# Designed miniproteins, single chains, continued (3): the designs that were tried, part 45

Each design is a single chain, and the fold is of that chain. pLDDT is the mean over its residues in the fold that is shown.

## One batch from the design tools (miniprotein)

Design m9538
Fold by ESMFold2-Fast:
Structure m9538 (fold): chain A 82 residues (1-82)
Amino acid sequence: DEAALRRAQEYVKQAEEALKAGDEEKAKEYFRQAARALSQIPDPELRRRALEALRRDAEVLEEQGHTEVAEAARRAAEEAAA
């Protein structure tokens, strides 16, 4: 659903802002909120693609040295996909 996708995108933006401010714990929480919002998408194909995009975001974060935030985002995406 478009509403769930938009909520997830808003949480990802808030997570990125938290990372720019140096607040990794807040960023982890926003990524968990994003994954939860994506888990509410009824279309399984849209949900799968959106969660895969979140996993790609986690890979970028890991490359940037935000290893703990990347692990939290990846774990949340995996839980949301189950």
Scores: mean pLDDT 84

Design m9539
Fold by ESMFold2-Fast:
Structure m9539 (fold): chain A 120 residues (1-120)
Amino acid sequence: SFEEEIRLKVYKLLEEGEKADLDTLIKIIGEIFKLIIEYAEKTIKDEEKKEKTIELIKEFEKDIIEALKNKSSPEEIREIHDKYIKKLEEVLDPEDESAELLIQMLNGITLLVINEAEKQ
């Protein structure tokens, strides 16, 4: 299935990111966000919710990459995460099972970024 293919690709990239240097990690995170956007485009049926979700994911990507480049603290990274996850939960349909996987994949990115910040 498309969902299973995206899930496997994302989790493989998350594993690769754990061993990566900062420049490689930024590239891997960008690839994961592209996969999550593709997932949202194909699984969210409501067009307005889809557009809002994709825009929030793009803003989250920008803020997370800027946090990595600026060597932000784990606490600052958690604040970025909490802000975007809260906004996504307000937009996403609680009856949409695909929304749970989308949030799980974004949580994976945040953990990867926090782990990098804690290595310093």
Scores: mean pLDDT 87

Design m9540
Fold by ESMFold2-Fast:
Structure m9540 (fold): chain A 77 residues (1-77)
Amino acid sequence: MTEELIKEAKELADKNTDPAQRAGARAVIKLAEKNPDNKELVYALAKATSNLARKVGDTELAEKYEKIAEEIKKELE
């Protein structure tokens, strides 16, 4: 799960033409790669990935990671 999320997040970040947003996304990705067991970081990355997918018009990918984020959030509560 986390490895696929990181890969898809990297692909979506690279499609973002805003250099500040791309840098921010890459920073979160690096933190998640170093701390894959940190559920709060994985949740943040899943939410960010869903938002990026919606911006590029990938509704299926956005819905996938929105559901994953909801599942992680339930584990944190």
Scores: mean pLDDT 75

Design m9541
Fold by ESMFold2-Fast:
Structure m9541 (fold): chain A 97 residues (1-97)
Amino acid sequence: SAEDYYRQGLAALDNLDFAEAIAHFQKALELDPNFEKARLMLRFLQGELLLPEERPLVEEIIEEAERLGYTRAARFLRYSAQRQLETGERPPPLVPP
């Protein structure tokens, strides 16, 4: 299901496997184009700036990662996505050229 691919994306992110995480979030969106969490994660991991109104959704994703035991994914999101929302700065490249 779309939810299963989204959870696999979080698991890949917990391993800091950004390319695999992107692939899983893309698959989640193929199955459910209205899956806001998967869309936000995909945009963020592809280097897009997050919108200020997306902060509550980012917080939900972080809490979900923590509940699933993906502590490294949650920490990454706090120090990257949440920091971007606080400072307005672009994140560094997640996948090297």
Scores: mean pLDDT 80

Design m9542
Fold by ESMFold2-Fast:
Structure m9542 (fold): chain A 70 residues (1-70)
Amino acid sequence: MSSQITQQMVDAIRNRDIQTAYQLGDQFAQIRQQQGVSISVDQVRQVIDRGFRDGVQTMGQLSRIMRDVS
């Protein structure tokens, strides 16, 4: 579910793998859309870009950025 993929996104960011992070972000957006949340791939990519800049280490940090962007 969304918590598992969020952890995988954090791992990709920690590993500086932007392509994998973006692919996971696409999957995350799809899962959220299935849950009735209107979120785009581009919005999630913006969250990931900010995550790279901020050097996020935890799901909580990434989720905070996600709330700020949405």
Scores: mean pLDDT 79

Design m9543
Fold by ESMFold2-Fast:
Structure m9543 (fold): chain A 61 residues (1-61)
Amino acid sequence: MEEARREIAEHLERRFEAKEAGDPQTALDHFARAAEISRETGVRPFEDLEEARKWLEERRK
């Protein structure tokens, strides 16, 4: 489902943003959320941040 995959990608992007800002608690929350969505929906997670960003950009028009 595209909605679930988008949410996973957004959480992955926010996770790295929080990690760069020095907020490990927020980064962990985004990681846990993405993992939960992936588990509940069966949607495959992204290999890395670059793949997630590319997927999001393709959906932004």
Scores: mean pLDDT 74

Design m9544
Fold by ESMFold2-Fast:
Structure m9544 (fold): chain A 71 residues (1-71)
Amino acid sequence: EIPAEVLARLEELAEQAQPALDALAAADPADPAVRAQRLRILELVAQLAKAVEAGDYEAALAYAEELVALT
């Protein structure tokens, strides 16, 4: 389904984002800045999933890169 080169890049970007995502998961959810960042990440994850389902891998990679930039 997903081209091997796109899958490899998505896996690489996910690995780069994981430590920061883990840190956010452990952060205080009552902090407005933490809540704002979590919402932004959830929005990007939803857009990434939608792009993958549509076969729009260029958009999926762009959303994944934006996720890494935020984390």
Scores: mean pLDDT 78

Design m9545
Fold by ESMFold2-Fast:
Structure m9545 (fold): chain A 89 residues (1-89)
Amino acid sequence: VEKILELIREFIYHGRLALETFDKEAAEKAAKVAKELGVSEELIKAFLDAIENKDRAAARAKLLELEKEIAEKTKELAEKLAKELEAKE
């Protein structure tokens, strides 16, 4: 849980920094974390392309899609962990 929460925090921090500044390094750091969290590579590429093109509207839309996919995968992992904890109590 701790490692997943750290990855989510890193994603949010770097993703938002990239959205505000169009910093390619911040965007690439967010992309790396998103890939580790198992999100779509096509969606990651679309976000990176939007940052490179300085298209804030597209970058924001793709960041929201990435956040949604991360939330869905995190929910699945949280439900698995809750089930394991109940089985051991």
Scores: mean pLDDT 77

Design m9546
Fold by ESMFold2-Fast:
Order: sequence, then C-alpha cells, then structure tokens
Structure m9546 (fold): chain A 80 residues (1-80)
Amino acid sequence: STPPFLLAAQQRFQQAQRFLADRLPPSLRSRYLSALNQRWQDYLRTVSLSDDRATRLAAQADLDAFIAQLLAEAERIAAA
C-alpha cells in the first residue's frame, strides 16, 4: 500500500499540475509542467532511497516550497 504521506504529496502534486494546465497559456504550459514533473521525480527518488524521517521531512518541505513558488509565478503570469 502507498504510505499516507506519499498519497498527500501526490495529491498536492496533482493539484499543482491541474492549476498549471488550466491557468497558463499553451506557450508556457509544457515548460512549467516539465519543471514540476522533474521536481516530483526528485522527491520520489529521495523518499524511496531513505527511511530517515528528517530526510523525508526535508524532501517534503523542498517539494512544497517549489510548488508554492511555481504556483505564485503562474498566478502572476495569468494575472498579466
């Protein structure tokens, strides 16, 4: 079974994907979705290679900060 922390992270990732797909113009959509997907793969690699709680929490914080930054940038672009 998928751990609850991973399901929660996956839900945040999927919500971010939908936001970017819905709000960004086609010319920028691919770039932003690729950046998000790359960071998601980095997160998955980190949490799959370590059972250390501190490492997992740091990876979650890093992913969450990156998503927040991307969504804020996308919102500014959509508002312009």
Scores: mean pLDDT 86

Design m9547
Fold by ESMFold2-Fast:
Structure m9547 (fold): chain A 68 residues (1-68)
Amino acid sequence: MEERIEQVLADVEAALKAMGESPEDIALVIEHLRKRLPEILAQLEANRAAGTREAPRGVFRFKTPPKP
């Protein structure tokens, strides 16, 4: 689990650097994801075990929904 989290974080960090995000913003996003990813991954594993497959993890890119 830990290695998978690190892999996802590395991919996100690389993508943010490629997009030209500030180092501080990158650090905040990575820290937030590091705290949330174990919870999200645990939920996905539980859903997979329960047989739910409607939303496969194709691209890990969570964008905050725009306010109306």
Scores: mean pLDDT 67

Design m9548
Fold by ESMFold2-Fast:
Structure m9548 (fold): chain A 77 residues (1-77)
Amino acid sequence: MDMPGPYGHAYSMTRGLLLEQPDLLTPEQLGQMMRSIFLLHSMEDEALSYVESVVEELVREGVLDEEQAKKILEGAK
C-alpha cells in the first residue's frame, strides 16, 4: 500500500471493521477512531481532511454508503 503509515492504518482498520464486524462500532465511533489515529501521528490540523479521504475511498469501493459516510465525518469532528 503506497499511502503514509497513519492513512494506510486508518484505511485498513476501518475497512476491516466494516467488512468483518459492521455492528461493533457506530459510524460516529469509527470517525472518532480514525481521527485518534491521525492525532497520535501528530496530524492534528489535517486529521479531518485525512478522515474525509479515507471515507471517500471506502464509498467509492462500495464499502460505505453516503449516509454512513456522513455519520463517520460527524464523529471525526
Scores: mean pLDDT 77

Design m9549
Fold by ESMFold2-Fast:
Order: sequence, then C-alpha cells, then structure tokens
Structure m9549 (fold): chain A 87 residues (1-87)
Amino acid sequence: SELERRAAEELERIRREALERIRRAVEVLGSPEEARRIKEEALRRIEEVLRELALSRGEESLEPALEANREYIEEFEAEAEAIIASA
C-alpha cells in the first residue's frame, strides 16, 4: 500500500540521516554522549512511524509492527553503537 511504501521510505531516511549525524557527532564534536542522544531520538522517530502504520492497519498494539521490523531496528542500533565505540 502507499502508506506501507511511505513508512518504509521514512524509516530508511531516518536511519540514513541518524547514522550520518552520529558520525559527525563522533568525528567533529568528539562526543559519544551527543551520538547516543541522536541514536535515541532516531529510535523514537522509528517508533512513531511504526505506531502510525499500526494505527492505519487497525492494530491495538505497536508490538506486531516492532516485531516485523526487529532486524531493521537491531541493525540500526548495532551500526550506531559501532560508530560510537570508534570514538
């Protein structure tokens, strides 16, 4: 559906922009703390996109959408943490 396509595009945009900002926070600011803040902000935005998608499907819970995207979320967190650890 158009909503699913837009959600997927928004998730990829959030991931791309967040990883770029995290890299800059580490490389330019020398701040793992700022990088972690950006990661947490991105995770909240991902949850918002998935919540909107779940509501559009008449889901009572966010959990099915989170489970369906678990690998995507885990991959993002792992990539972010690897960049932060390189600081």
Scores: mean pLDDT 83

Design m9550
Fold by ESMFold2-Fast:
Structure m9550 (fold): chain A 73 residues (1-73)
Amino acid sequence: SAKDEKVKQLIKELAEFVKELLEAETDPAKREQIIAVAEKTMQEIQELVQAGASLEEVQKVVDEGKKKMEEIA
């Protein structure tokens, strides 16, 4: 469905965002914190998708995860 395609796009955009942050970050402790937030965010997205959550709910989790990762970097 169109909704499923949009969710896949959000996941791809999140993965690219994480990649860019990790490419810029040289501090091992900050890298570990960014990875931990990214993994938790991706797990929450998977749980929401499996539960049939709205695109808005998935977007909110992505946005909150990105904000937390930016605050670490």
Scores: mean pLDDT 86

Design m9551
Fold by ESMFold2-Fast:
Structure m9551 (fold): chain A 97 residues (1-97)
Amino acid sequence: MILEITIFVRTAPEDKEKIDAEIKERDNQAVSKLREKGITGVSPAEILEPSDEEKGTRKYVIRMVAETEEQAREAAEIYKKEFSDLADEIEVKLEEL
């Protein structure tokens, strides 16, 4: 399974670097939570290059490979919870390999 988590954050131009750093830090925290829960069948996350969408919104895509759909869903829930206070919108996509 491929897991893609798309995070949309409203951010002022002057805050872009700060938000980019916060995304990376929260990814590290989510990875730690995956390990604490014994979820071993999920790859290290790849954070794709952020893009500016509509004015005042920045898009982040985090991609992972999971051995099972259940592990992908568990990872998605951990990431949604970790980013819930920062993100204006979170989209989750699961794809078969």
Scores: mean pLDDT 82

Design m9552
Fold by ESMFold2-Fast:
Structure m9552 (fold): chain A 94 residues (1-94)
Amino acid sequence: MPSVEEIWEEFLEELKKKIPELEPIVEQARARYEALLAAGRPPAEAVEQSLKWLYIQAQEREKDPEKLKEFTELLRKTSRRLEEALAAQRAAAE
């Protein structure tokens, strides 16, 4: 299973590939994630907070409904992968 950090990086790169116009806010989300880690937040919490921020920013800045639909589909796929990775980590860490 990929790590939470690997899933996060794959999500950011896929999003930049599908919706290049969002690159500036993707890079801001990456910086936010790193800042949360530096502040001592667990990777799972840092990813969750950064994804929520990124989703809000995308809704404000992207006006194309089809691109927002692609973002939402990618976000749902990524959320499922994160839940699976976190479940696997909890099972390994009992």
Scores: mean pLDDT 80

Design m9553
Fold by ESMFold2-Fast:
Structure m9553 (fold): chain A 96 residues (1-96)
Amino acid sequence: LSSLSPEEARKLGEEYEKKGEELKEKDPAEAAFEYANAAEAYLAAGDKEKARKAIEKAYELADKAYEEGKILEAIAAKIRAIGIEYLLENGLEHGL
């Protein structure tokens, strides 16, 4: 459920991406969540390409967090990204 216009959702996605970039060295698990949030926002905006790229970044950062011993946070971030990926591949077409 999104109350945002596509333009507002796109801007929100860009904000989440910036936050993810700022956090990626300090907190890869939190960065992975921010990229997953960006992917959801881009999906709400109808930008499947940016959503897919953000999902890829979320997986990369979740794997980095796992390697650094942040196991539960990494798994949670990866599960969130998987859910958004499922919506990207199935939800938009199935929703109509």
Scores: mean pLDDT 82

Design m9554
Fold by ESMFold2-Fast:
Structure m9554 (fold): chain A 98 residues (1-98)
Amino acid sequence: KSAPEILRETLLNRVKNLIDKAIEALKAGNYEEAIKYLQEAKRTVEAGRRLGLISEEEADPILEKLDKAITAARQGNVEEAIKYAEEAKKLVDEILKK
């Protein structure tokens, strides 16, 4: 694998780990902590897009799901927040399998 491919996989695995931490925080009722992890995941995806490590077509669906998860978490809609976070994670997993 090329150095950019290794960096891409490292970045995507970091996003996945941040989403997992957010889901755990949501399940524990720690909504502020969950929002922090989702925002960090969002910033990581945005950085990956700016660096050309992930395409706009790959990044934009993940960012949309993360934004929906953050909004749901802020509203106290824990089930919706978990659903959107899991959907974002699934999109990251699909990219990692390519």
Scores: mean pLDDT 89

Design m9555
Fold by ESMFold2-Fast:
Structure m9555 (fold): chain A 66 residues (1-66)
Amino acid sequence: NDAAKSGEAGAKAGEAGDAAAASVGSWQMRLNGGDEKAGREGARAGQAGDAAAASKHSRLMAELGK
């Protein structure tokens, strides 16, 4: 239970950090030559990839901690 919660918290923190970075990247892309839609799509793709990796790593960490 607690190990699973720790894993989830870690995944959430990683996801939040990556989401913020993706948002900034998308904003700059809009300025430098991307449409808002293209920037949003890029942020979404990056966020999805990083979130998945973070979730798996956090779960592994929780299991390893046992």
Scores: mean pLDDT 56

Design m9556
Fold by ESMFold2-Fast:
Structure m9556 (fold): chain A 84 residues (1-84)
Amino acid sequence: MSEEEIERAQANLAALAATGDGAAVPALAHALSSPEPRVRLAAAEALGTLLRQGQDEARPYLERALSDPDPAVRAAARAGLEAA
């Protein structure tokens, strides 16, 4: 994935979280399966934001992200779950 593609993905995931719409959860959950850890990190942060906004559908995906191989992704998932 190019730097430009990663930046676009991060911006799109942040925009989805900014809507507060639970309909964004499936797209964010799919992004957690990205081979790029920066994209998975952005997805975990976005899911945490939606969970704090009351979108409980985000919780099981954050629980899955606690098992991510990247320690930053695991930390973001934990922070999202603890803040809710």
Scores: mean pLDDT 83

Design m9557
Fold by ESMFold2-Fast:
Structure m9557 (fold): chain A 84 residues (1-84)
Amino acid sequence: MEEKEKLQKRIEESKDLENALNSRLEKIQGELDVLWQRLNSDAENRSVLQREIDRLVQAKTSIENEIERIKTQIEKEIEMFKLQ
């Protein structure tokens, strides 16, 4: 059984997960863009909108950290693949 084939499968799975997380980031960014537009037009609800923005920014940061971890893992697996 080729160890190279096993590593290739893991790399593909990690890349698929990275792509899924990037899609989630795009959705959060879209929501943030809408909230930022509302914040500029709706001064009365500014505090409520700001709390929603803060929550989404925290979610975005968590996903970005997960993507960085996955990228590091992919890079490590690619180096192992090249060594074989």
Scores: mean pLDDT 80

Design m9558
Fold by ESMFold2-Fast:
Structure m9558 (fold): chain A 94 residues (1-94)
Amino acid sequence: MKTIAEALAEFLSKYYDVTEEQVREALKEVGIDPNATLDDEIDIKKLLEALARVLGVPPSALYPVVKAAGYDENDKIKISDFLKALEKMTKNFK
């Protein structure tokens, strides 16, 4: 099964110069298992912190985007649902 690190790297590499290794390290630093599967639930706050590290932006820059997708930063989300939300946000933004 595809891991969170593989899925995030695949998505982010479409828009940013990032590698799977960078995604794995960022996930480890915030306490997320990079080998977690798409059916696993993770803390949105930790996920945003990992993305902020990979993208070189403050986590606060990502909070409005997640809230616009209907999520609170203190909620948990399935990885598959998070990826679908990201795709919808990037499609509407661009």
Scores: mean pLDDT 75

Design m9559
Fold by ESMFold2-Fast:
Structure m9559 (fold): chain A 68 residues (1-68)
Amino acid sequence: EEEAERRREILDKEVPEGLRALIRAVQNTVLKNILENTDLTPEQVEELIAESKAWEERMLARLDAELA
């Protein structure tokens, strides 16, 4: 069967899912690096975690807007 139908499935489902997974993987890596960084003060850790979570929210919201 049809290449266009398979391509649509990939673009509409598999690519968005992959992008969400990538965004979450980047977020998890950033959070791990923040938590493992002994040079940061507790205040800096909290600030960076908050910024990292805000970034994840913005990227996921942007992706959802682009897919709507």
Scores: mean pLDDT 75

Design m9560
Fold by ESMFold2-Fast:
Structure m9560 (fold): chain A 104 residues (1-104)
Amino acid sequence: VLEKLLELLEEAGNDSKEALKALPEPAREILLAVAEIQELVKEYVEKYGELSEEIKKVIAEADRLVREAAELLRAGAPLEEFERLARGLRELLEKLKKLIEEEE
């Protein structure tokens, strides 16, 4: 699961390297949110050994949004689409933080 998220970060990063010249801020926000989610998931696995079903659902939703972001980057979508995805990823990050706090 974490390995697939890292692969998606690499794919999104590769596609975004060209798009960052045109849309640096929202693409950067997406990458930062994904990096934070990945870091929290990694810390959780190191501390508890395995992911809860609720955390797995958050990862699956983040995966979906990252794939959507990569497709939008390839399609040359407008800034508003990336702002929407950044917001969605931020919402998932907050849900993940809350789930981790409830288990601590």
Scores: mean pLDDT 68

Design m9561
Fold by ESMFold2-Fast:
Structure m9561 (fold): chain A 64 residues (1-64)
Amino acid sequence: MADKVFEALARGLTPEELEKLGIPLEAVQVLRRHRGKALTDEERQELLRELSKILGITGKSSDW
């Protein structure tokens, strides 16, 4: 899931479009900080870590 969200952001999808895909608000807020510009490798790793923390629990619980 996190990889698809990151790829969608890289494709130019807005945080609003990601929200429509059922991405939790916390993940949308993280993505909003990075919208509109290409990410450095460090920023990509940080973004993926934050998204994994938010979305990783989705596999354990469907209640987000």
Scores: mean pLDDT 59

Design m9562
Fold by ESMFold2-Fast:
Structure m9562 (fold): chain A 56 residues (1-56)
Amino acid sequence: MSAGETTAAVAAADMGKHAGAEAGARYGRLIGQAVASGDEEAAKRAGREAATEGGL
């Protein structure tokens, strides 16, 4: 369905923007927890995951 395909593409783009913002907030908290635990490797991994999931 052409109209459905267009709607799906717009919805996917909107979800991507929201997912990026939510992923940033989530991984920021995880990095903070890892740093508080003294686990620099966990903090580094969380940062890399945030960059990958955030699309940047």
Scores: mean pLDDT 63

Design m9563
Fold by ESMFold2-Fast:
Structure m9563 (fold): chain A 109 residues (1-109)
Amino acid sequence: MAERIYELSLDEENLEKLIETLKEIAKKLKKAAEENPDDKAVQELAKTVEETVKNIEEAKKKGDLESAAELLANTYQYLKNKAELEDGLASELAKEAVEELEKKVKELE
């Protein structure tokens, strides 16, 4: 899946659609962080995804589609690791984020 996200993201139209999906994920995570201020794992997850969205958009603006694709694929792997290797609310939110990205990838194929 991470390799497939990378390959799709080398096409600018597909990259834009995946960035929009990741921005919606970041929005949901930010809301969850605001609703759970004492959950440090949720705070870290929300902040990390928000920062990676920013970095991906900056790479795209510079015309560096390979770096944008790598960052997006790495973000997917980060979320998948959180979903599979950790527990609690942050893990459940990461699992939902993974499912949302995988659904968008299938729609783009």
Scores: mean pLDDT 86

Design m9564
Fold by ESMFold2-Fast:
Structure m9564 (fold): chain A 64 residues (1-64)
Amino acid sequence: GSVLGEGMGYIVTEAGREAIEKGDVEAVLTSADLLEELGKMNPERRDYLLEKAREFREAAEKLK
């Protein structure tokens, strides 16, 4: 497991949510990429983090 753990996943998720509110497609996609990388490093939270990344990618498509 990574020392970045749960706290970093929360921070990235909140940043992505704020980016969606601002309509910042690039920031939403960056947050999705970071969540996918965190999922690879944290197998116990992988499914949650990958689901959040998918939600952000879907939101970015709706913003385009």
Scores: mean pLDDT 76

Design m9565
Fold by ESMFold2-Fast:
Structure m9565 (fold): chain A 79 residues (1-79)
Amino acid sequence: MDAQEYAERGRELLRQGRYLEAAEEFARAVELEPDNEELLEQLERALTGLQIAHPDDAEVQAFVARLSALARERAARLA
């Protein structure tokens, strides 16, 4: 699958409020196109939604921390 296919799946999952699954799909898209700012922004949106929906869930917080670090590392290379 290409990055755009993963991104489209992520957007559909975001529309359904399935933030964890959306973040996983966008993370795959970012791995294929790490310099794509739009994909990094979509990943950050999914992670923000996930954290807001489950603020006290330690497993969710660990997942968000891991992927947010990846997204920030990629974004820093574009700035």
Scores: mean pLDDT 77

Design m9566
Fold by ESMFold2-Fast:
Structure m9566 (fold): chain A 63 residues (1-63)
Amino acid sequence: SMEELEEELEELERRVVRLAVEGRYDAAAQLLFDKAAEIEPVDPELAARLRRRGEHLLAQGRL
């Protein structure tokens, strides 16, 4: 359901932020890539946004 997806995205956001604060940008990006792959068949627009954010986090970790 939309509500369940919303809760999953909120939990994903909390985990991504925690990993990024810890300097674990590759792990944070991988969570986003995994979720993007999972939802791509249902919501390709959201999947693309998650992938772009993961790419941004990887770029930050390489600077």
Scores: mean pLDDT 85

Design m9567
Fold by ESMFold2-Fast:
Structure m9567 (fold): chain A 85 residues (1-85)
Amino acid sequence: EDDFTEQLMRELARVAGKRDPELSRLLEESLREARRSKDRSKRASIVTSGMIEAVGRALDMGDDELIEEFNRVVKRAQEEYKKLL
């Protein structure tokens, strides 16, 4: 039932792919690793770590546009999640 988290990670990977294909691949690998874990806490940790690494890479690259697009994706996802509750 992590459809929301999977959708969020896929959107982040798609957005990243326009600027940095390697970053997109890292996000997709994090999502795949999370799906292989049967522990809910470990899955959340893997996803969170992947997102932190992606943001760190964008900051190191000085890609403010990518960071802005990431924030936009996350904010939209939060709004959609609120509608489901």
Scores: mean pLDDT 72

Design m9568
Fold by ESMFold2-Fast:
Structure m9568 (fold): chain A 73 residues (1-73)
Amino acid sequence: LWEELKRLLQELSELVTGEKIPEEVLEEQLKKLKAKAEEAGVPKEELEKIIRETIEGLREAINNIEEYLKLSE
């Protein structure tokens, strides 16, 4: 789940900037996000649901950005 999110964020970065985010930086940010959600009292099951919904939204966003880039650049 988190590995899939990381992969999609890398794909988005490459599409938009042509560069990959350093893996260590991305892992650190995702770790902080998870810790912050846990501190806020978000149950693990609800967090996983949010991440799955984010993954699907990110896939859609990547497709939309790719189409936009074809038309604009």
Scores: mean pLDDT 75

Design m9569
Fold by ESMFold2-Fast:
Structure m9569 (fold): chain A 65 residues (1-65)
Amino acid sequence: AEKYAEEIIKLAKEAYEAGLISEETLKEAEAAAQLLVERSKTDPRATQLAKEAYERLKAMVEKLK
């Protein structure tokens, strides 16, 4: 989950710097990534959920370019 959380934060920061998302959306993505890392300590499905969230965010950012 940590690896996908880092990728989510990185993608969100890149999208924010490109002007594709708001600062609020960036902060929400960072908070969601932190929650996924915490959840991965007790829920083995958290890694799969983090991967799916990353792939969905990546697809959305590509459509905005």
Scores: mean pLDDT 74

Design m9570
Fold by ESMFold2-Fast:
Structure m9570 (fold): chain A 67 residues (1-67)
Amino acid sequence: SPADAAAGLRAAKEIAKGMAEAVKAAGYPDAEGSAELLEGGVARVEVKSSAGSGVAEGPAADLARAA
């Protein structure tokens, strides 16, 4: 549902924020986290820093249900 997609996107944004803060705490203050909702109800989380970048994707409904 749209509510589940919105909840999943909120969860993905909090995950991205938490990952970015963890990377900053590890010594990379340039770390940035982002999240977006893709077609098919998939949430994408990305973290970028001078140390590198990482991406994870999963169903937004699964994130909403887990939160």
Scores: mean pLDDT 78

Design m9571
Fold by ESMFold2-Fast:
Structure m9571 (fold): chain A 87 residues (1-87)
Amino acid sequence: KKIEEAFRKAGFEVKVEGDKITATLTRGDVTITFEIDLSKKTINITVEGPADVLPSAAIAAQFLTLSILVEAGVGGDYKISSVTAVA
């Protein structure tokens, strides 16, 4: 599927379970996880890392999500439902 391919091209480790996709990216001490629901067309973002870098990482994750959705041709269909920061 186009969204799975776009996340894989962006360097994410991608798992597919029916209509759910989990994409994970770890860079240094920061981990970004996207949980994509294909039936609801929603994306949940979790950013984990040191508290001082979380605001920048959360902004970067949202921008990256929009870029990947545009690349996949589905930018208008999917909504970011939540962004969670974990220190």
Scores: mean pLDDT 80

Design m9572
Fold by ESMFold2-Fast:
Structure m9572 (fold): chain A 74 residues (1-74)
Amino acid sequence: MAQAERIAREAVLEVGLEALSKGADPGKVNQAMIEAYPKAFEAALEALKSGASPEEAREIARRVARETVEKTLK
């Protein structure tokens, strides 16, 4: 649980900061991060439950967070 939460939080923060650095609206990025967190958390949790390494779970969470943020900002 705590590991999946940390992985999801880090993935969402990384993707959010990347969007901000590219000039995305802070309010929209904040909303996108709120939507991305539960999806990234579920993805990381399922990966860890299925025997994935923390590194693999982080990559999966980062991908899910990125897809969600990109979709929300469009």
Scores: mean pLDDT 82

